# Designed miniproteins, single chains, continued (5): the designs that were tried, part 72

Each design is a single chain, and the fold is of that chain. pLDDT is the mean over its residues in the fold that is shown.

## One batch from the design tools (miniprotein)

Design m18481
Fold by ESMFold2-Fast:
Structure m18481 (fold): chain A 90 residues (1-90)
Amino acid sequence: MKEELKKLIEEAKKWSEEEKEEIENKFREILENLSSIKEEDIEEAIETFKKYTAIQIYKLTTESELNLEDVIEAAIESLKEFEEELKKIV
């Protein structure tokens, strides 16, 4: 997880503003439709949340004095909680 997120953060630096907006929009659509999410959509939802999280970490660490390692650890906890909540819905 930690190495995967670090790799995604490095990839997020290379993404265009349009690509970042597409990921953010896709994640918003997933959140709006969580109550109707199907088992087949869970993996894509988790992957989209990981990409969204990488974009947010990149923004936070470039715009604030927050420690990257602390932000990554908090993000991993949030990702685990999201995965468990999705499993309860489906």
Scores: mean pLDDT 76

Design m18482
Fold by ESMFold2-Fast:
Structure m18482 (fold): chain A 94 residues (1-94)
Amino acid sequence: SMEEELKEALELLREGKTDEALEKLVRIIEKYPEKAGQLLYEFYQLAKELKDLVTISLFDIFETFFNETVEEIFGRSTKTNQTAARLFVRLYRD
């Protein structure tokens, strides 16, 4: 399930495996783009708690390009979430 896959990504982040955690997150977002805001929100909250500067920097770039915070996107339409998903994946891969 999405929730189980997210839990695995969050656990990788807690273990300091940032690159593996981000790759896992991107794969989940590609699979569930309509839930991108929720996925990004939960992952970013943990990254801030852990002070994971690599993840925080990526999310800051994403929020700047999207012109909305991750928290704002969580409450948006399915279409907005899918657009956010595409941008996040592109920024991570390209």
Scores: mean pLDDT 89

Design m18483
Fold by ESMFold2-Fast:
Structure m18483 (fold): chain A 78 residues (1-78)
Amino acid sequence: MEAARKEAEKYVEEARKIEEEAKKEGNKDGALGAGVGAGLAEIGLGVGKVIGDPEFAAEGAKKGLEAAKKGKETGKLG
């Protein structure tokens, strides 16, 4: 179960890194989208911890990371 928690934490860190990268590039819309994704990843990790489900935490954090990637890409295209 510890492996799933570590994966969830990695996904949260990766999502935050995407947000920070978008900010440094001046991609304001991408930074906003990535920030939303990072927040979702943190919520997934937090809820998984509260309910005691490390797999839920990992899946939630992963979806948040995917949302962060899409947010950055959408900002680049818009």
Scores: mean pLDDT 77

Design m18484
Fold by ESMFold2-Fast:
Formats: structure tokens, C-alpha cells, sequence
Structure m18484 (fold): chain A 80 residues (1-80)
């Protein structure tokens, strides 16, 4: 599932970056989840405008690495 993949990715990122706090890793994980959901829905033919609005709202609620992941995802979708 997306959640299982995000958990594995956050765990590996934490192992490679031991300086990151648990809160920063949770923010990263949530960003990965939202990014993966948006990209899978895009590939499934979902409305791109609705995905953009969802990502914009998610970005407003995040900080740090999670926010940066979502910002990159949003810009990528806008370029498609």
C-alpha cells in the first residue's frame, strides 16, 4: 500500500539522516503519502485541477521535507 511504502521510505531516510527528529521524519512520511496518492490518481486519469487543489492544501499544512516533496510534486504535475 501507499502507507507501507511511505513507512519504509521514512525509515530508510531516518537511517541515512540520523540528525533528523522523529517529527521531521513524520512530516517527510506524510509528504510522501500525499505525493504518491496524487501521482497514482494522475496516472489513473483523475482530474488534474482537483489534484492540484489537493496538493496546494496539503502544502499549506506541512513544513520541512514533507512540504518540499509536495512542492516538487505539484510543479511536476503542472509541467505535464
Amino acid sequence: SIEERADATAKEWGRLHPELSEEELRDYREGVIESMRALRELSAGKDVDELIKRLEKAIEKRSGLGKEILKVTLETIRLL
Scores: mean pLDDT 83

Design m18485
Fold by ESMFold2-Fast:
Structure m18485 (fold): chain A 102 residues (1-102)
Amino acid sequence: MEVDEEGETALHRAAREGNLGEVWRILRELENDPNAIDIIGARDSEGNTALHLAAKEGHKEIAGMLLGFLKSKEKEDPRAKDVLNAKDDEGKTALELYESLL
């Protein structure tokens, strides 16, 4: 996945924009990708993962899809937990932001 000058991936943009179809497409491609956790765990210049951006924008369905994917990978790659516990520059985890939507 390509990253721009701000560290933003296509997944970050799709999550921020609420593009459910693009998020779903990317996650399907990542299902068998050994770099899936590195791609989903990528942080932009403000420390946001795609899950942070989806949660901050109120995109519950996208945030749920990203969370579900990461949880499904925890047994295969312990770095999935590190992604869920990653803090943005404001000290917030993606899980804290997601729970605020529920």
Scores: mean pLDDT 79

Design m18486
Fold by ESMFold2-Fast:
Structure m18486 (fold): chain A 64 residues (1-64)
Amino acid sequence: RAEEAISLLDEAEKAYQQGNKEEAARLVKRAMELMGVDVEATPGVAELILSHREGVRAQIEAEA
C-alpha cells in the first residue's frame, strides 16, 4: 500500500512536469486514497500535495 502510494506520487509529479495537471490530480487522489485520506482531484489540491511531497512521502514511509 505505502509503496504503491509513493509510486503514484512519483508518477503524479512526472505528469505535472509534462503539463498534464488533470492526470497529476487524479494520481495524487489515488495515492492519498491508498493511505486512507480522501482528497478532491483538483489542480489546487495536487499542487499543494506535490509542493509538500517530501513531507508527505516521509509520513507515508513512517506509517508503512
Scores: mean pLDDT 73

Design m18487
Fold by ESMFold2-Fast:
Structure m18487 (fold): chain A 94 residues (1-94)
Amino acid sequence: DLERELEEVRRELTRLGLPEGVIAAAVELVRQLHRASELGDVTPELEREAIEESAKAARREGDEELAKQIESMPTLRDLLTLLGGIVDRARGLA
């Protein structure tokens, strides 16, 4: 159940005290990764769409600085590194 998984991710990130823009971007990235998995492909177009949708999620929460930072990421791997680094620091793992 994708929506249950997304709610669990949102709850965990909220527990860590992360900003709403970061939470929204991370949840949207998880949703986009599931979508790419269902399509069987990670094309450059799907990668770009996932980055753009994650940036839009941050922007909807008023985090324009994070949205611009996400939009500047050249690959999904770079975006995962960016958001993963923020989460790891909040957990005390970085």
Scores: mean pLDDT 82

Design m18488
Fold by ESMFold2-Fast:
Structure m18488 (fold): chain A 82 residues (1-82)
Amino acid sequence: AMPEVTEAFEEAVKDLTAVIREANAQLEAGKPAEEVRKWAEKKFDEILEKYKDKLTPLEYDIVRALGEIAIGILKAIAEQEK
């Protein structure tokens, strides 16, 4: 049997996805990628802090890794704008 996915993990992934969608909307609206990156980084840190005591260690590492990938892409876009 698969380990049960926590409700908190589903909520954390939903919150993470919402931040990514908003970051893309800000980029499409012409905001500088460096400002969007700093905003998204703060929001991802807030998500990790909010859910840290509710996630399994594996779920926490997955959410953190997804956020790090998204921030890496935003950093690459910001470097192309310089």
Scores: mean pLDDT 83

Design m18489
Fold by ESMFold2-Fast:
Structure m18489 (fold): chain A 115 residues (1-115)
Amino acid sequence: MLEKLLEEQRRRDERATREIKRLVEEAKKDKSLSKEEIAERIGEIVRRLGIGLGGMTEALTYAGEIGPELMSAVTRGIFDALPKTPEAVSQASGAAIRGIGYMVEKELKERREKE
């Protein structure tokens, strides 16, 4: 029983991450999407599917690869949709910090390659 629940949670997490990545790609191509609209659509995905620490980290890292504005919108959408428990806030904050760390490391690496 526990095995099926964990597999279902992983599949939901993977699906939420995939939908968020697609929305981030659409937002990159369609500059008419506001940060507020992006955050709202991310929140709808998270409310419908839920999202775990792994999916949050992957989605925020992916958005960070595209830019800090999209990462900010994704972060806001996730936080708005999550239950406001200390555990959920802690997990989402941890994922956001890891995404920022990845962005900083990537930017430093790219600057080194350009110079």
Scores: mean pLDDT 73

Design m18490
Fold by ESMFold2-Fast:
Structure m18490 (fold): chain A 93 residues (1-93)
Amino acid sequence: MEELLKEIEEAKARLEEILATSPPSLRLQARLGLTALEIVLNKDEAKFQEFLAAQPSEAERLFALAMYYEALGRLEEARAYFEEAMALEAAAA
């Protein structure tokens, strides 16, 4: 229980390090993972809504939603958002 919180905090620190040192292609995934962990830890939906509003495209917002629901263990909703994001990205190409 206390060990799980420590592991989550360590994962958060690792994702923050990846954000600072990673190529641009990995930074989005690390940022989404960090935000999902932070929301799960704090159960702060308002903070997540602020993060969504800051995303530059609808596809990136849908990817953020997918990562959030995946972190909550809501895999069906996560999959649906991933599919919507992929469809928008394909349509924009």
Scores: mean pLDDT 65

Design m18491
Fold by ESMFold2-Fast:
Structure m18491 (fold): chain A 75 residues (1-75)
Amino acid sequence: MTIREVAERLGVTPEQARRMIAAVLLHRGLITPEQARAVANLPADATLEEVAKVAGVSESTVREIVDQLIAAREG
């Protein structure tokens, strides 16, 4: 799954999707502001694995955040 695919599922732009992921990770205290900035500057074709690597978290953590964002939109 890529940032572009997450953006399509959320009905937002890839820029908005990566900022939303970065914001949630930062707000949960899981990443530093520098890591959040790195996530927010990833290309739209970046995978969730690449997001996890630059954020310094597990891919499962990123997938959980994505699932929570989708659930929040639907709920």
Scores: mean pLDDT 83

Design m18492
Fold by ESMFold2-Fast:
Structure m18492 (fold): chain A 60 residues (1-60)
Amino acid sequence: DAFAYLDALVQDPSLEHLNRLLLAAQGLDAAEKAALIERARQQLPPSLAEFVEDALRRLP
């Protein structure tokens, strides 16, 4: 679940958790990606939230 991996990234901002989040997000529709981006903006430091948003927007 991509949202569970986001929660893990919030607790431990490691490359492992970031990679798991991005892999899990590849199967999400546009609405699910938008919800994930909004949660990332609320929970992560601004620079990391921006990186996650850009990465999610580049997913097909």
Scores: mean pLDDT 81

Design m18493
Fold by ESMFold2-Fast:
Structure m18493 (fold): chain A 74 residues (1-74)
Amino acid sequence: MSPLEKEIKRLGEEAIEAIKKGDFETAEKLVQEMLRLYLEGLDRYGDGPVAKRLEEIVQEIGRKMREVIEELEK
């Protein structure tokens, strides 16, 4: 896994933990940084295998975030 893939995954996982703790300000900042790195990765690597792996990581993190938010809204 590239350093960029690891960093995006780390930021996403930390954002999920912040949401679980009710720290939405920290979660928003972490999500914004994760998306910034994702977009920079897409710009740099285009249609390469790295871009595909970044997309898969962001999609998995997004799915987990939605599940946690839905549980908090019940």
Scores: mean pLDDT 80

Design m18494
Fold by ESMFold2-Fast:
Structure m18494 (fold): chain A 85 residues (1-85)
Amino acid sequence: IKQLIEEAKKLLEQAQEAFAQGDKEKALELATKAVELAIEALKIDPNNLEAARIYAEAIGLLMELDPELAIKITKEALEEFNKME
């Protein structure tokens, strides 16, 4: 789980840098990957506040870049969490 959180954090930082540089395609790719890893970390430890924060920030960036993709990912994450409850 620590490895997933660290990787997600680095991907989020890289996504934010790409967005600041105007590279929307790279920002979208990196932010999407950060969300995926944050979800995997939350599936292992649902109370992990750092993973939850990374998820929230990455999905926020996706809402700016591609709202349709952000909504799709959020729905898929909710389906996964519902299976765990």
Scores: mean pLDDT 78

Design m18495
Fold by ESMFold2-Fast:
Structure m18495 (fold): chain A 84 residues (1-84)
Amino acid sequence: SKEEIRERAEELIRELEELIRQLEAVAAQRPLSPEERQTLAQLKYLREQLKEALEKEDYKMLEALIPLAEQAIEEAKRILEKLE
């Protein structure tokens, strides 16, 4: 349903914002690697795209973006796990 798509997108935006905060905290301590920089840029891009699609009520775009955001979140978590 549209309500489920909206709720999932809002959840993903919160997860993206948390991962962005974690990577920016790393960047404050040292220069990011090229992989870390690409991941941060992708997370920021997906956050803004999801926010825009939500504001415009573009559910077709949200359905396309949700799987991409889920994959990017998993990749970012794997990168952050290697830093611990």
Scores: mean pLDDT 89

Design m18496
Fold by ESMFold2-Fast:
Structure m18496 (fold): chain A 69 residues (1-69)
Amino acid sequence: MTLEEIEEAKEKAEEEMKKLNLEPSETPLDAETLKKLAEEANRTGDEELIKELASQVYKAMMEKVEAAL
């Protein structure tokens, strides 16, 4: 569930940004970087990486919400 967990966190962040009329296409973490990390975590089976990525996505969303205030 590495890719799904990251995708879920990303979708939630985008949904929150949409509610605030923010640009949903950009996050502090590049889609390319997220993809690479997801592949690595999926390959090694590191659940810690999955949680780290999900946390980073949520943090990025929170920072954007704060900046929009």
Scores: mean pLDDT 61

Design m18497
Fold by ESMFold2-Fast:
Structure m18497 (fold): chain A 108 residues (1-108)
Amino acid sequence: KLGELVRKLMRYGLELANAMIKGDEKKVEEIIKKILDYARDKEKVSDDALKKIEEVIERMKKEMKRLLEEAKEAEKKGDVTSYTAYRLRVIGVAMDMGVEIAKIIAKE
C-alpha cells in the first residue's frame, strides 16, 4: 500500500527535480498539477490533506531552488565536485517530498 504510493510519488519527485534542474518552469507547474490531480481525483484525499500536500510541495520546491543557487555558485567557481553534490542533494529533496506526500495520502 504505502510502498506503491512511495514509488509513484518519488517518480513524480524525480520528474520535478529534472524540470527544476533544467529551469523549465512550465514543466515544473505541469508536474505539480499532476501530483495534486492524482491526490484529489485518484486517491480522493480530503481538502485538509490536499492543503498539507501543497505545503510540502512549496517547502521542498523552495529547498530545491536554494540548492540549485548553491550549484550555480559552485559552477561559477569551476568547483565541479560541489556542483555535482548540490545537484544530487536536489534529487534527495525530491525523493523526500515523494515520501512525505505518500505518508499524507496513506493516512486517508
Scores: mean pLDDT 87

Design m18498
Fold by ESMFold2-Fast:
Structure m18498 (fold): chain A 69 residues (1-69)
Amino acid sequence: LTNEEIEKLGVDEVVARFKEIVEKEKPDYIETTATRYGKATGELIYKLRNELPVPVRYPGAPGTAERAA
């Protein structure tokens, strides 16, 4: 999801969709291509990390090994 797509849908709507998927699928973690560098993408990552019971993986997160390639 791009910053523009998240802004169009609304951060809260995207968070609610991820919460629905987690509740249905019960994954061990969530992975997203959203980065911390966009305002909407950064807010999305922050809210997902606070509201989901599972870890959220994103580019440059600890454990992904891709901070500067």
Scores: mean pLDDT 67

Design m18499
Fold by ESMFold2-Fast:
Structure m18499 (fold): chain A 77 residues (1-77)
Amino acid sequence: SELRELAEELEEEARRLEAEGHTESANALRSAAVYVRQGRLDEAVAILEGGAWVAERRGDTEAAERLRELAERVRRV
């Protein structure tokens, strides 16, 4: 399933970002993965965009860009 594969990718990215100390971004990815598994794609996009905004304000530019890339992938499902 495309939704399952996408949710698994979001969860894998969350583990990576958490290991790097980006706990808030990791939490956004885990929440988005739950919404993706439920087919609630608009909610998944909103949580990822919100996470990207928070990361950017903290100066975590790479995390913000990655969250925005994943939000676009969710939109294209």
Scores: mean pLDDT 89

Design m18500
Fold by ESMFold2-Fast:
Structure m18500 (fold): chain A 98 residues (1-98)
Amino acid sequence: SLREKRQKIREEASKLGDEIADEIAKEFNLPEEYREALRKAVEHLVYALLMQKEGLATEEDVERAKEDAKRILQDAGLSPEEAEKIVEYAYEKAKEKL
């Protein structure tokens, strides 16, 4: 069912999002205090990409998820420039792993 498919995608997004968030934290030397926001932002983006792969989301939905991810990171205290670099890195890493 569509509900079961969405649930499976959420579980995959959580697992892949954690892996990518850990890679980003190491690459950007992010302090521990940002790691929860990073995980949420990356999981949100990965979910949108997985939904797009399954034909359940549009390119516009993915672009919105990128903007949402940047806001999550900025709300946690990262600059707009840092948030943009992190989200673009997460996007490319997610595409490589899909």
Scores: mean pLDDT 88

Design m18501
Fold by ESMFold2-Fast:
Structure m18501 (fold): chain A 93 residues (1-93)
Amino acid sequence: MITIHVTAIGASQQSGDNAQRRTTQDTGYRVDMYTGDSSDTSSINQANQRGQDGYQGDSNGIWVGVSSSGSDSNDQDTIYQSLMNAAQQARNQ
C-alpha cells in the first residue's frame, strides 16, 4: 500500500535534518509518499522534491490513501503525478 500526504508549507524545514526546497513564493505543498512505513526517509525526500513543483494553494493539506499490488518505485511516480493532476484540477475550479 502507498500512502500520499500533501501538506501546505511555508519557509519551514522538515523534521530531522532534511531541508525542503522553498517554492518561488514561500508557499506550496509538501508531498510525502510512503510504501509502508512513515519513517522511510528516502521516500519522504523524493516526494518533497517533487512536491516543490506541484500544487500551490491555501489549504492545510490533503491526505490520499492508495493501494497498489505492485511495490515498485516506478509506481510512486505514477501515483504522485495523478495526485498532482487532481490537486491542480481542484485549484482551477
Scores: mean pLDDT 42

Design m18502
Fold by ESMFold2-Fast:
Structure m18502 (fold): chain A 80 residues (1-80)
Amino acid sequence: SARELGRRAAERALKEDRQKTIQQGINSLGSGSSSTLVARDYLISTLPEVGTLSRRDQLAAANAFLLEVLNAGSKLADES
């Protein structure tokens, strides 16, 4: 459920603005151990229901979101 929320949020963000979403994902990765927390805050800002989940489920959603965005970024890099 939480992972599905994160994945669907990534799909919607990528559909709305693929380049911007990928760039933000890559920039958050550069912050190292804080990248998941940055993604969590981003998800809560776009899907407030994520903020009502347990801390573990919030992190699961954030990790699923980041994985989907970074996979899209990897694919875009291979195209260029």
Scores: mean pLDDT 74

Design m18503
Fold by ESMFold2-Fast:
Structure m18503 (fold): chain A 67 residues (1-67)
Amino acid sequence: MSDEEKLANAIAALRAGGVPEEEARRLAEAAMRLSKQGKDKEAAAIITYGMAGRVELALELARKHGV
């Protein structure tokens, strides 16, 4: 799967969880940056929190890791 397809799928999943498009894009991009750093568990946690409607927890995790 391409990086563009991964990003699009992450945005779609976050939006299905009720995250607005702009925030969904920011969280998906943050998760992609963490994944490229080898922090796949942290990347997955951002998507999981977002999909559960816990957007603030996802944003806090992104800030903690500087993404």
Scores: mean pLDDT 80

Design m18504
Fold by ESMFold2-Fast:
Order: sequence, then C-alpha cells, then structure tokens
Structure m18504 (fold): chain A 70 residues (1-70)
Amino acid sequence: MSKEEAIEKAREIAEKALELEGMERLRALSQAVKVAMEGGLSGKEAAEILVEAGVSPEEANRAGVLAVLE
C-alpha cells in the first residue's frame, strides 16, 4: 500500500468512525491508525491525520495506543 493510498483510506475510516460511539468508534479509529502505519506512517503521523479529519487529539492518541497494543 502506498503512503498516499494509506492516508486516503485512514481518513475515510476516521470520518465514518465519527458516526459511531463508544468502543466501536475507538476500534474503527484504531483501524484507521493501523491502515496509516501499513502505508509507512508512524503512529504519531497517523494520529495527526485523524485530528485533521475531525477527531479530537485525545481520542486520536487513544486510538493510536490501541492500534500498537493489538
């Protein structure tokens, strides 16, 4: 997966995750982080992309932690 493709997919997943709540939302955001990292981005870079898509900084950081633990 290219970096550009990963960014686009992560953004799409994050936007859809904003319509979810609780653990389902967190898991979807975690998946967005994993997709970004598969494209060669660091967890921090992935979190920044989520924030730019409309995710809170706290929630983006929590999703990033979950992505590296699972």
Scores: mean pLDDT 79

Design m18505
Fold by ESMFold2-Fast:
Structure m18505 (fold): chain A 71 residues (1-71)
Amino acid sequence: MYRAEILLPDGTVVAGGEGETLEEAVQSAVDRAKELHILASGLKVRVYEGDELVAEGTVEVAPDGTVSVRF
């Protein structure tokens, strides 16, 4: 099981999500950040498998409002 966290530039975790895959955990965290209206390009994403950091990426928000994460 994977856990994703979205972080502010100061390192504060502001949204999180879990999933059976890395993509599901990231999507869950993004959906949570959308609900909280905190999405911005440049926010960090960290993905964990158990206690291990397995991926680190950056949030990208397109002009049409489409959100993606680049690893």
Scores: mean pLDDT 80

Design m18506
Fold by ESMFold2-Fast:
Structure m18506 (fold): chain A 55 residues (1-55)
Amino acid sequence: MEDLSKSKTPPASPKAKAINTEGGYKAVAYPGLRLKADGKTAEPILDENGNLIEP
């Protein structure tokens, strides 16, 4: 149980699902998102203004 004033660091990409596999786990990005260089986190494709980019 965390402290009342404590702020946990949420995942960078909560919009990615993790599938349990025999080799560990696999991250899959939802539509409209892209995987980061890590390959485990996904984030929306945003402009420098914070607007969604939909190619």
Scores: mean pLDDT 53

Design m18507
Fold by ESMFold2-Fast:
Formats: C-alpha cells, sequence, structure tokens
Structure m18507 (fold): chain A 59 residues (1-59)
C-alpha cells in the first residue's frame, strides 16, 4: 500500500493521461478524483473544472 488517498491517486492518473494527450482518460480520472474528494470531505471544485476541460477536449 502506497498511503495515497483515492483522490490523490486518480488526480495523478489524470495528470499522466493529460500529459500523453489522452483527454478521454484524463477526464475519467479527474472525474473519479472529484467523486472521491467529495466522499473524503474535500473540495472537489478544481478537479471538477479539470474534468470539464478534459471532457471538452475529448469531444
Amino acid sequence: MDEMTPTQSFEKLGDFYESQGDYKGAAYAYGQAALYATIEGKDPTALREKYEEMKKKAE
């Protein structure tokens, strides 16, 4: 176990996919990070904004 929260894991995954130009993968990962942020009691706003940006680029 790497001690990262699900939010941090999906955020890093989204950053990776975005760096590779995989906007569909990035949107999915940031969307999952935002969902877990909400469950963990964290502010999902920045992750939701990343999700919307990647979703538009993937279309």
Scores: mean pLDDT 81

Design m18508
Fold by ESMFold2-Fast:
Structure m18508 (fold): chain A 91 residues (1-91)
Amino acid sequence: VEELKEKIEKKIEEYRNELLDQISAEVTDFTKPENRARIEKLIDEGAKKLLEEIKQFIDENVSDEKTREELLKYAEELIRYAKNEILVWVL
C-alpha cells in the first residue's frame, strides 16, 4: 500500500511539472482575465485526466475495494493540493 502511495505521489509530481511547462508555453501574461481562465481550464482538465489515470492504476494493482477507495481519496487530496500550489505560483 505504501509503495502504491509513492507511485501515486510520483504521478502527481510528473503532472505538476508537465502542466507548469504547458502553462509557461501557452501563457505570456498572467494578469489578463482570459489567460487566467485558460490556466484554470488547463489545471482542471489536467487534474481530471490524472485522476482517471490514477484510478485505472489503482484498479489494475488493487483487488480490495476498501483499499481502492482509500488510495483514490488519497490521490484526490494530493491532486487538490497540487492544483492549489500551481494556482498560487501562477496567479
Scores: mean pLDDT 77

Design m18509
Fold by ESMFold2-Fast:
Structure m18509 (fold): chain A 83 residues (1-83)
Amino acid sequence: GRLIPVGTLPADAAPEEAAELARRAAAEYGAAEIRLTFTNGATGAVMTVTLPAADAAGIGALVATLSASDPGLESVALEAVLP
């Protein structure tokens, strides 16, 4: 499938912001999945997770959980995964 950039949020963004980007990607692009790329600004480490676009609440919850557990986390980039 193709990847389309949807947006980038700071790690301290409200979970509702990540969920909203996922909902818009599903509506605008027909995305089946959303790829989340988390960047740690202190270490330069990058972590990628792919979740169903229909699970917008789960996407928001993951962003909230990771930002709470890793204070070095700088940003999360969201990409729509097309079939």
Scores: mean pLDDT 82

Design m18510
Fold by ESMFold2-Fast:
Structure m18510 (fold): chain A 63 residues (1-63)
Amino acid sequence: SAMADALLAQGDALYAEGKALLDEAASQPNPPLSLVNEGIGTLLRGIGLRFEAGLLLGQSIPA
C-alpha cells in the first residue's frame, strides 16, 4: 500500500540517520550524551516505522 511504502521509506531514512549519528559519536573519544541519545532515538524510530510498514504489508495480503 502507499502508506506502507511511505512508512518503509521514512523508516529507512531515519535508520540511516540514526546510524550516521552513532558513527559520528563513535568517532569521538568523549561524545556528548545528547548525540548518543539522539542517534539511538532516531535509530529506534526508524525501526518502529519499518515494523509499522511490515504490519501494513501483512494486512494487504489475504490472511
Scores: mean pLDDT 82

Design m18511
Fold by ESMFold2-Fast:
Structure m18511 (fold): chain A 59 residues (1-59)
Amino acid sequence: SVRAVAVEDYTATEPGEISLKKGEEVLVLGRASPGKVLVKRLSDGKEGAVPGSVLRPLP
């Protein structure tokens, strides 16, 4: 599975988005919209879109 980490804090601003804290790990599920990635937050299992720019892929 594709894992990524948030490189900065992000606060959800649109419906369907989720908030992330810097250092938080997610599973990448797919593309949500141009510039946004659908992710699953590992801390609570919540799914939502975040800007791809706030994520770094993990090995």
Scores: mean pLDDT 82

Design m18512
Fold by ESMFold2-Fast:
Structure m18512 (fold): chain A 59 residues (1-59)
Amino acid sequence: MSDAEKAGMFAGAAITAAEKGDLELGREFLGVAEKYAATSEEARALAAPNIDAARKLTA
């Protein structure tokens, strides 16, 4: 699994947690997603839409 794929999966987990009302867990998953996205410019670009969505839901 690539870093971009991991970032996307953790951002998706953050969205799911936020939708269930667990904003603390959602923010924790978002943090993990951002760390994987930071490993390369490609990973950051590919994961950006999911990370942006997760940030809005966990704000």
Scores: mean pLDDT 80

Design m18513
Fold by ESMFold2-Fast:
Structure m18513 (fold): chain A 98 residues (1-98)
Amino acid sequence: MNFTFEAVLGPGIAPATPEEVRAAVEAELKREGLDGISVGFAASTGDVEAVEEAFAKFKEKGYDLLIGVALDAAGVPVLLKTGGPYAGSAAAHLAAVA
């Protein structure tokens, strides 16, 4: 596969390395037949603003798929946000994995 991936992970997220997050996203995109696109992934626990800032940064860079996930202190999702031209194609699975 040949696509650009950038991950921003906030404090309090269980240790998924950028490589582990990338592998999960690449597997989903390959399953959907989407390769060669650029992906921005942001996740944080307890810091919705950090996810919003990273998401805005990915949008400014012109990424093809944007995913933002924020969890509260109990690990409950309080923000799930997708964007870019491919937002509808991978969002459901990426949301379940993130």
Scores: mean pLDDT 64

Design m18514
Fold by ESMFold2-Fast:
Structure m18514 (fold): chain A 85 residues (1-85)
Amino acid sequence: MKTVAEVARREMEELGFPEYADKVAEALENGDFETARKIMAEALIEKAREMGYEDEVERAQKLLDEGKYSEAVRVARNALEKAGV
């Protein structure tokens, strides 16, 4: 898990959210994958919103509200991949 936590920390820092980096790494190191995915989804949604992907933000937020954290991460990440981020 420590390697995954380090990768997730770097992803959050590269997105400009060092505060999320610390929280996601801590959750992953504790084996709390649900909390880690929720934090990652929130950070990716925030970045997608900054980039103007409002439709993807709305879709990912709905998934997050439904507790579908992995799907929310995928939707937000796909939006950022289209942006070249």
Scores: mean pLDDT 78

Design m18515
Fold by ESMFold2-Fast:
Structure m18515 (fold): chain A 60 residues (1-60)
Amino acid sequence: MLEEQVFRSGELMVNNLKRLKVDLETQRQMIEAFLARASEVLPQEVVDRIRERMEKLLAE
């Protein structure tokens, strides 16, 4: 499923940003840049679901 593959790529990015101790605002900015690229190939509804899942990862 393309949605799951895109989310897994985003999850890897967030884990790397956390490992590098990047601040929360920069992590959110990087997530939004990632989702902007994802919106070129995925419907907005799917992009919104991925955003919610990635924001939950940040809240951990």
Scores: mean pLDDT 80

Design m18516
Fold by ESMFold2-Fast:
Structure m18516 (fold): chain A 80 residues (1-80)
Amino acid sequence: SMEEQLEQLVQQLQAAMDAGDLAAFRALLDQLVALYKETGDPRVLQAMETFLAEARRRGQEEFAAAAEEAIAEMKAAAAA
């Protein structure tokens, strides 16, 4: 289900962030953006905003920038 896919992606994003693996994080963000474009479910965007806040809290500027780009793409898709 979409909920199971979102939960799996959230767990993988958390693991990538904890490992400092920016490349894995970016690839997982692309999957989350694709899920949002497919479903339009606001919970996907909310999850992304949570990761942005967490990256900022941790001082992981590159992760925060990647999350900001993903959020911008999700919002652009919602406006189309």
Scores: mean pLDDT 87

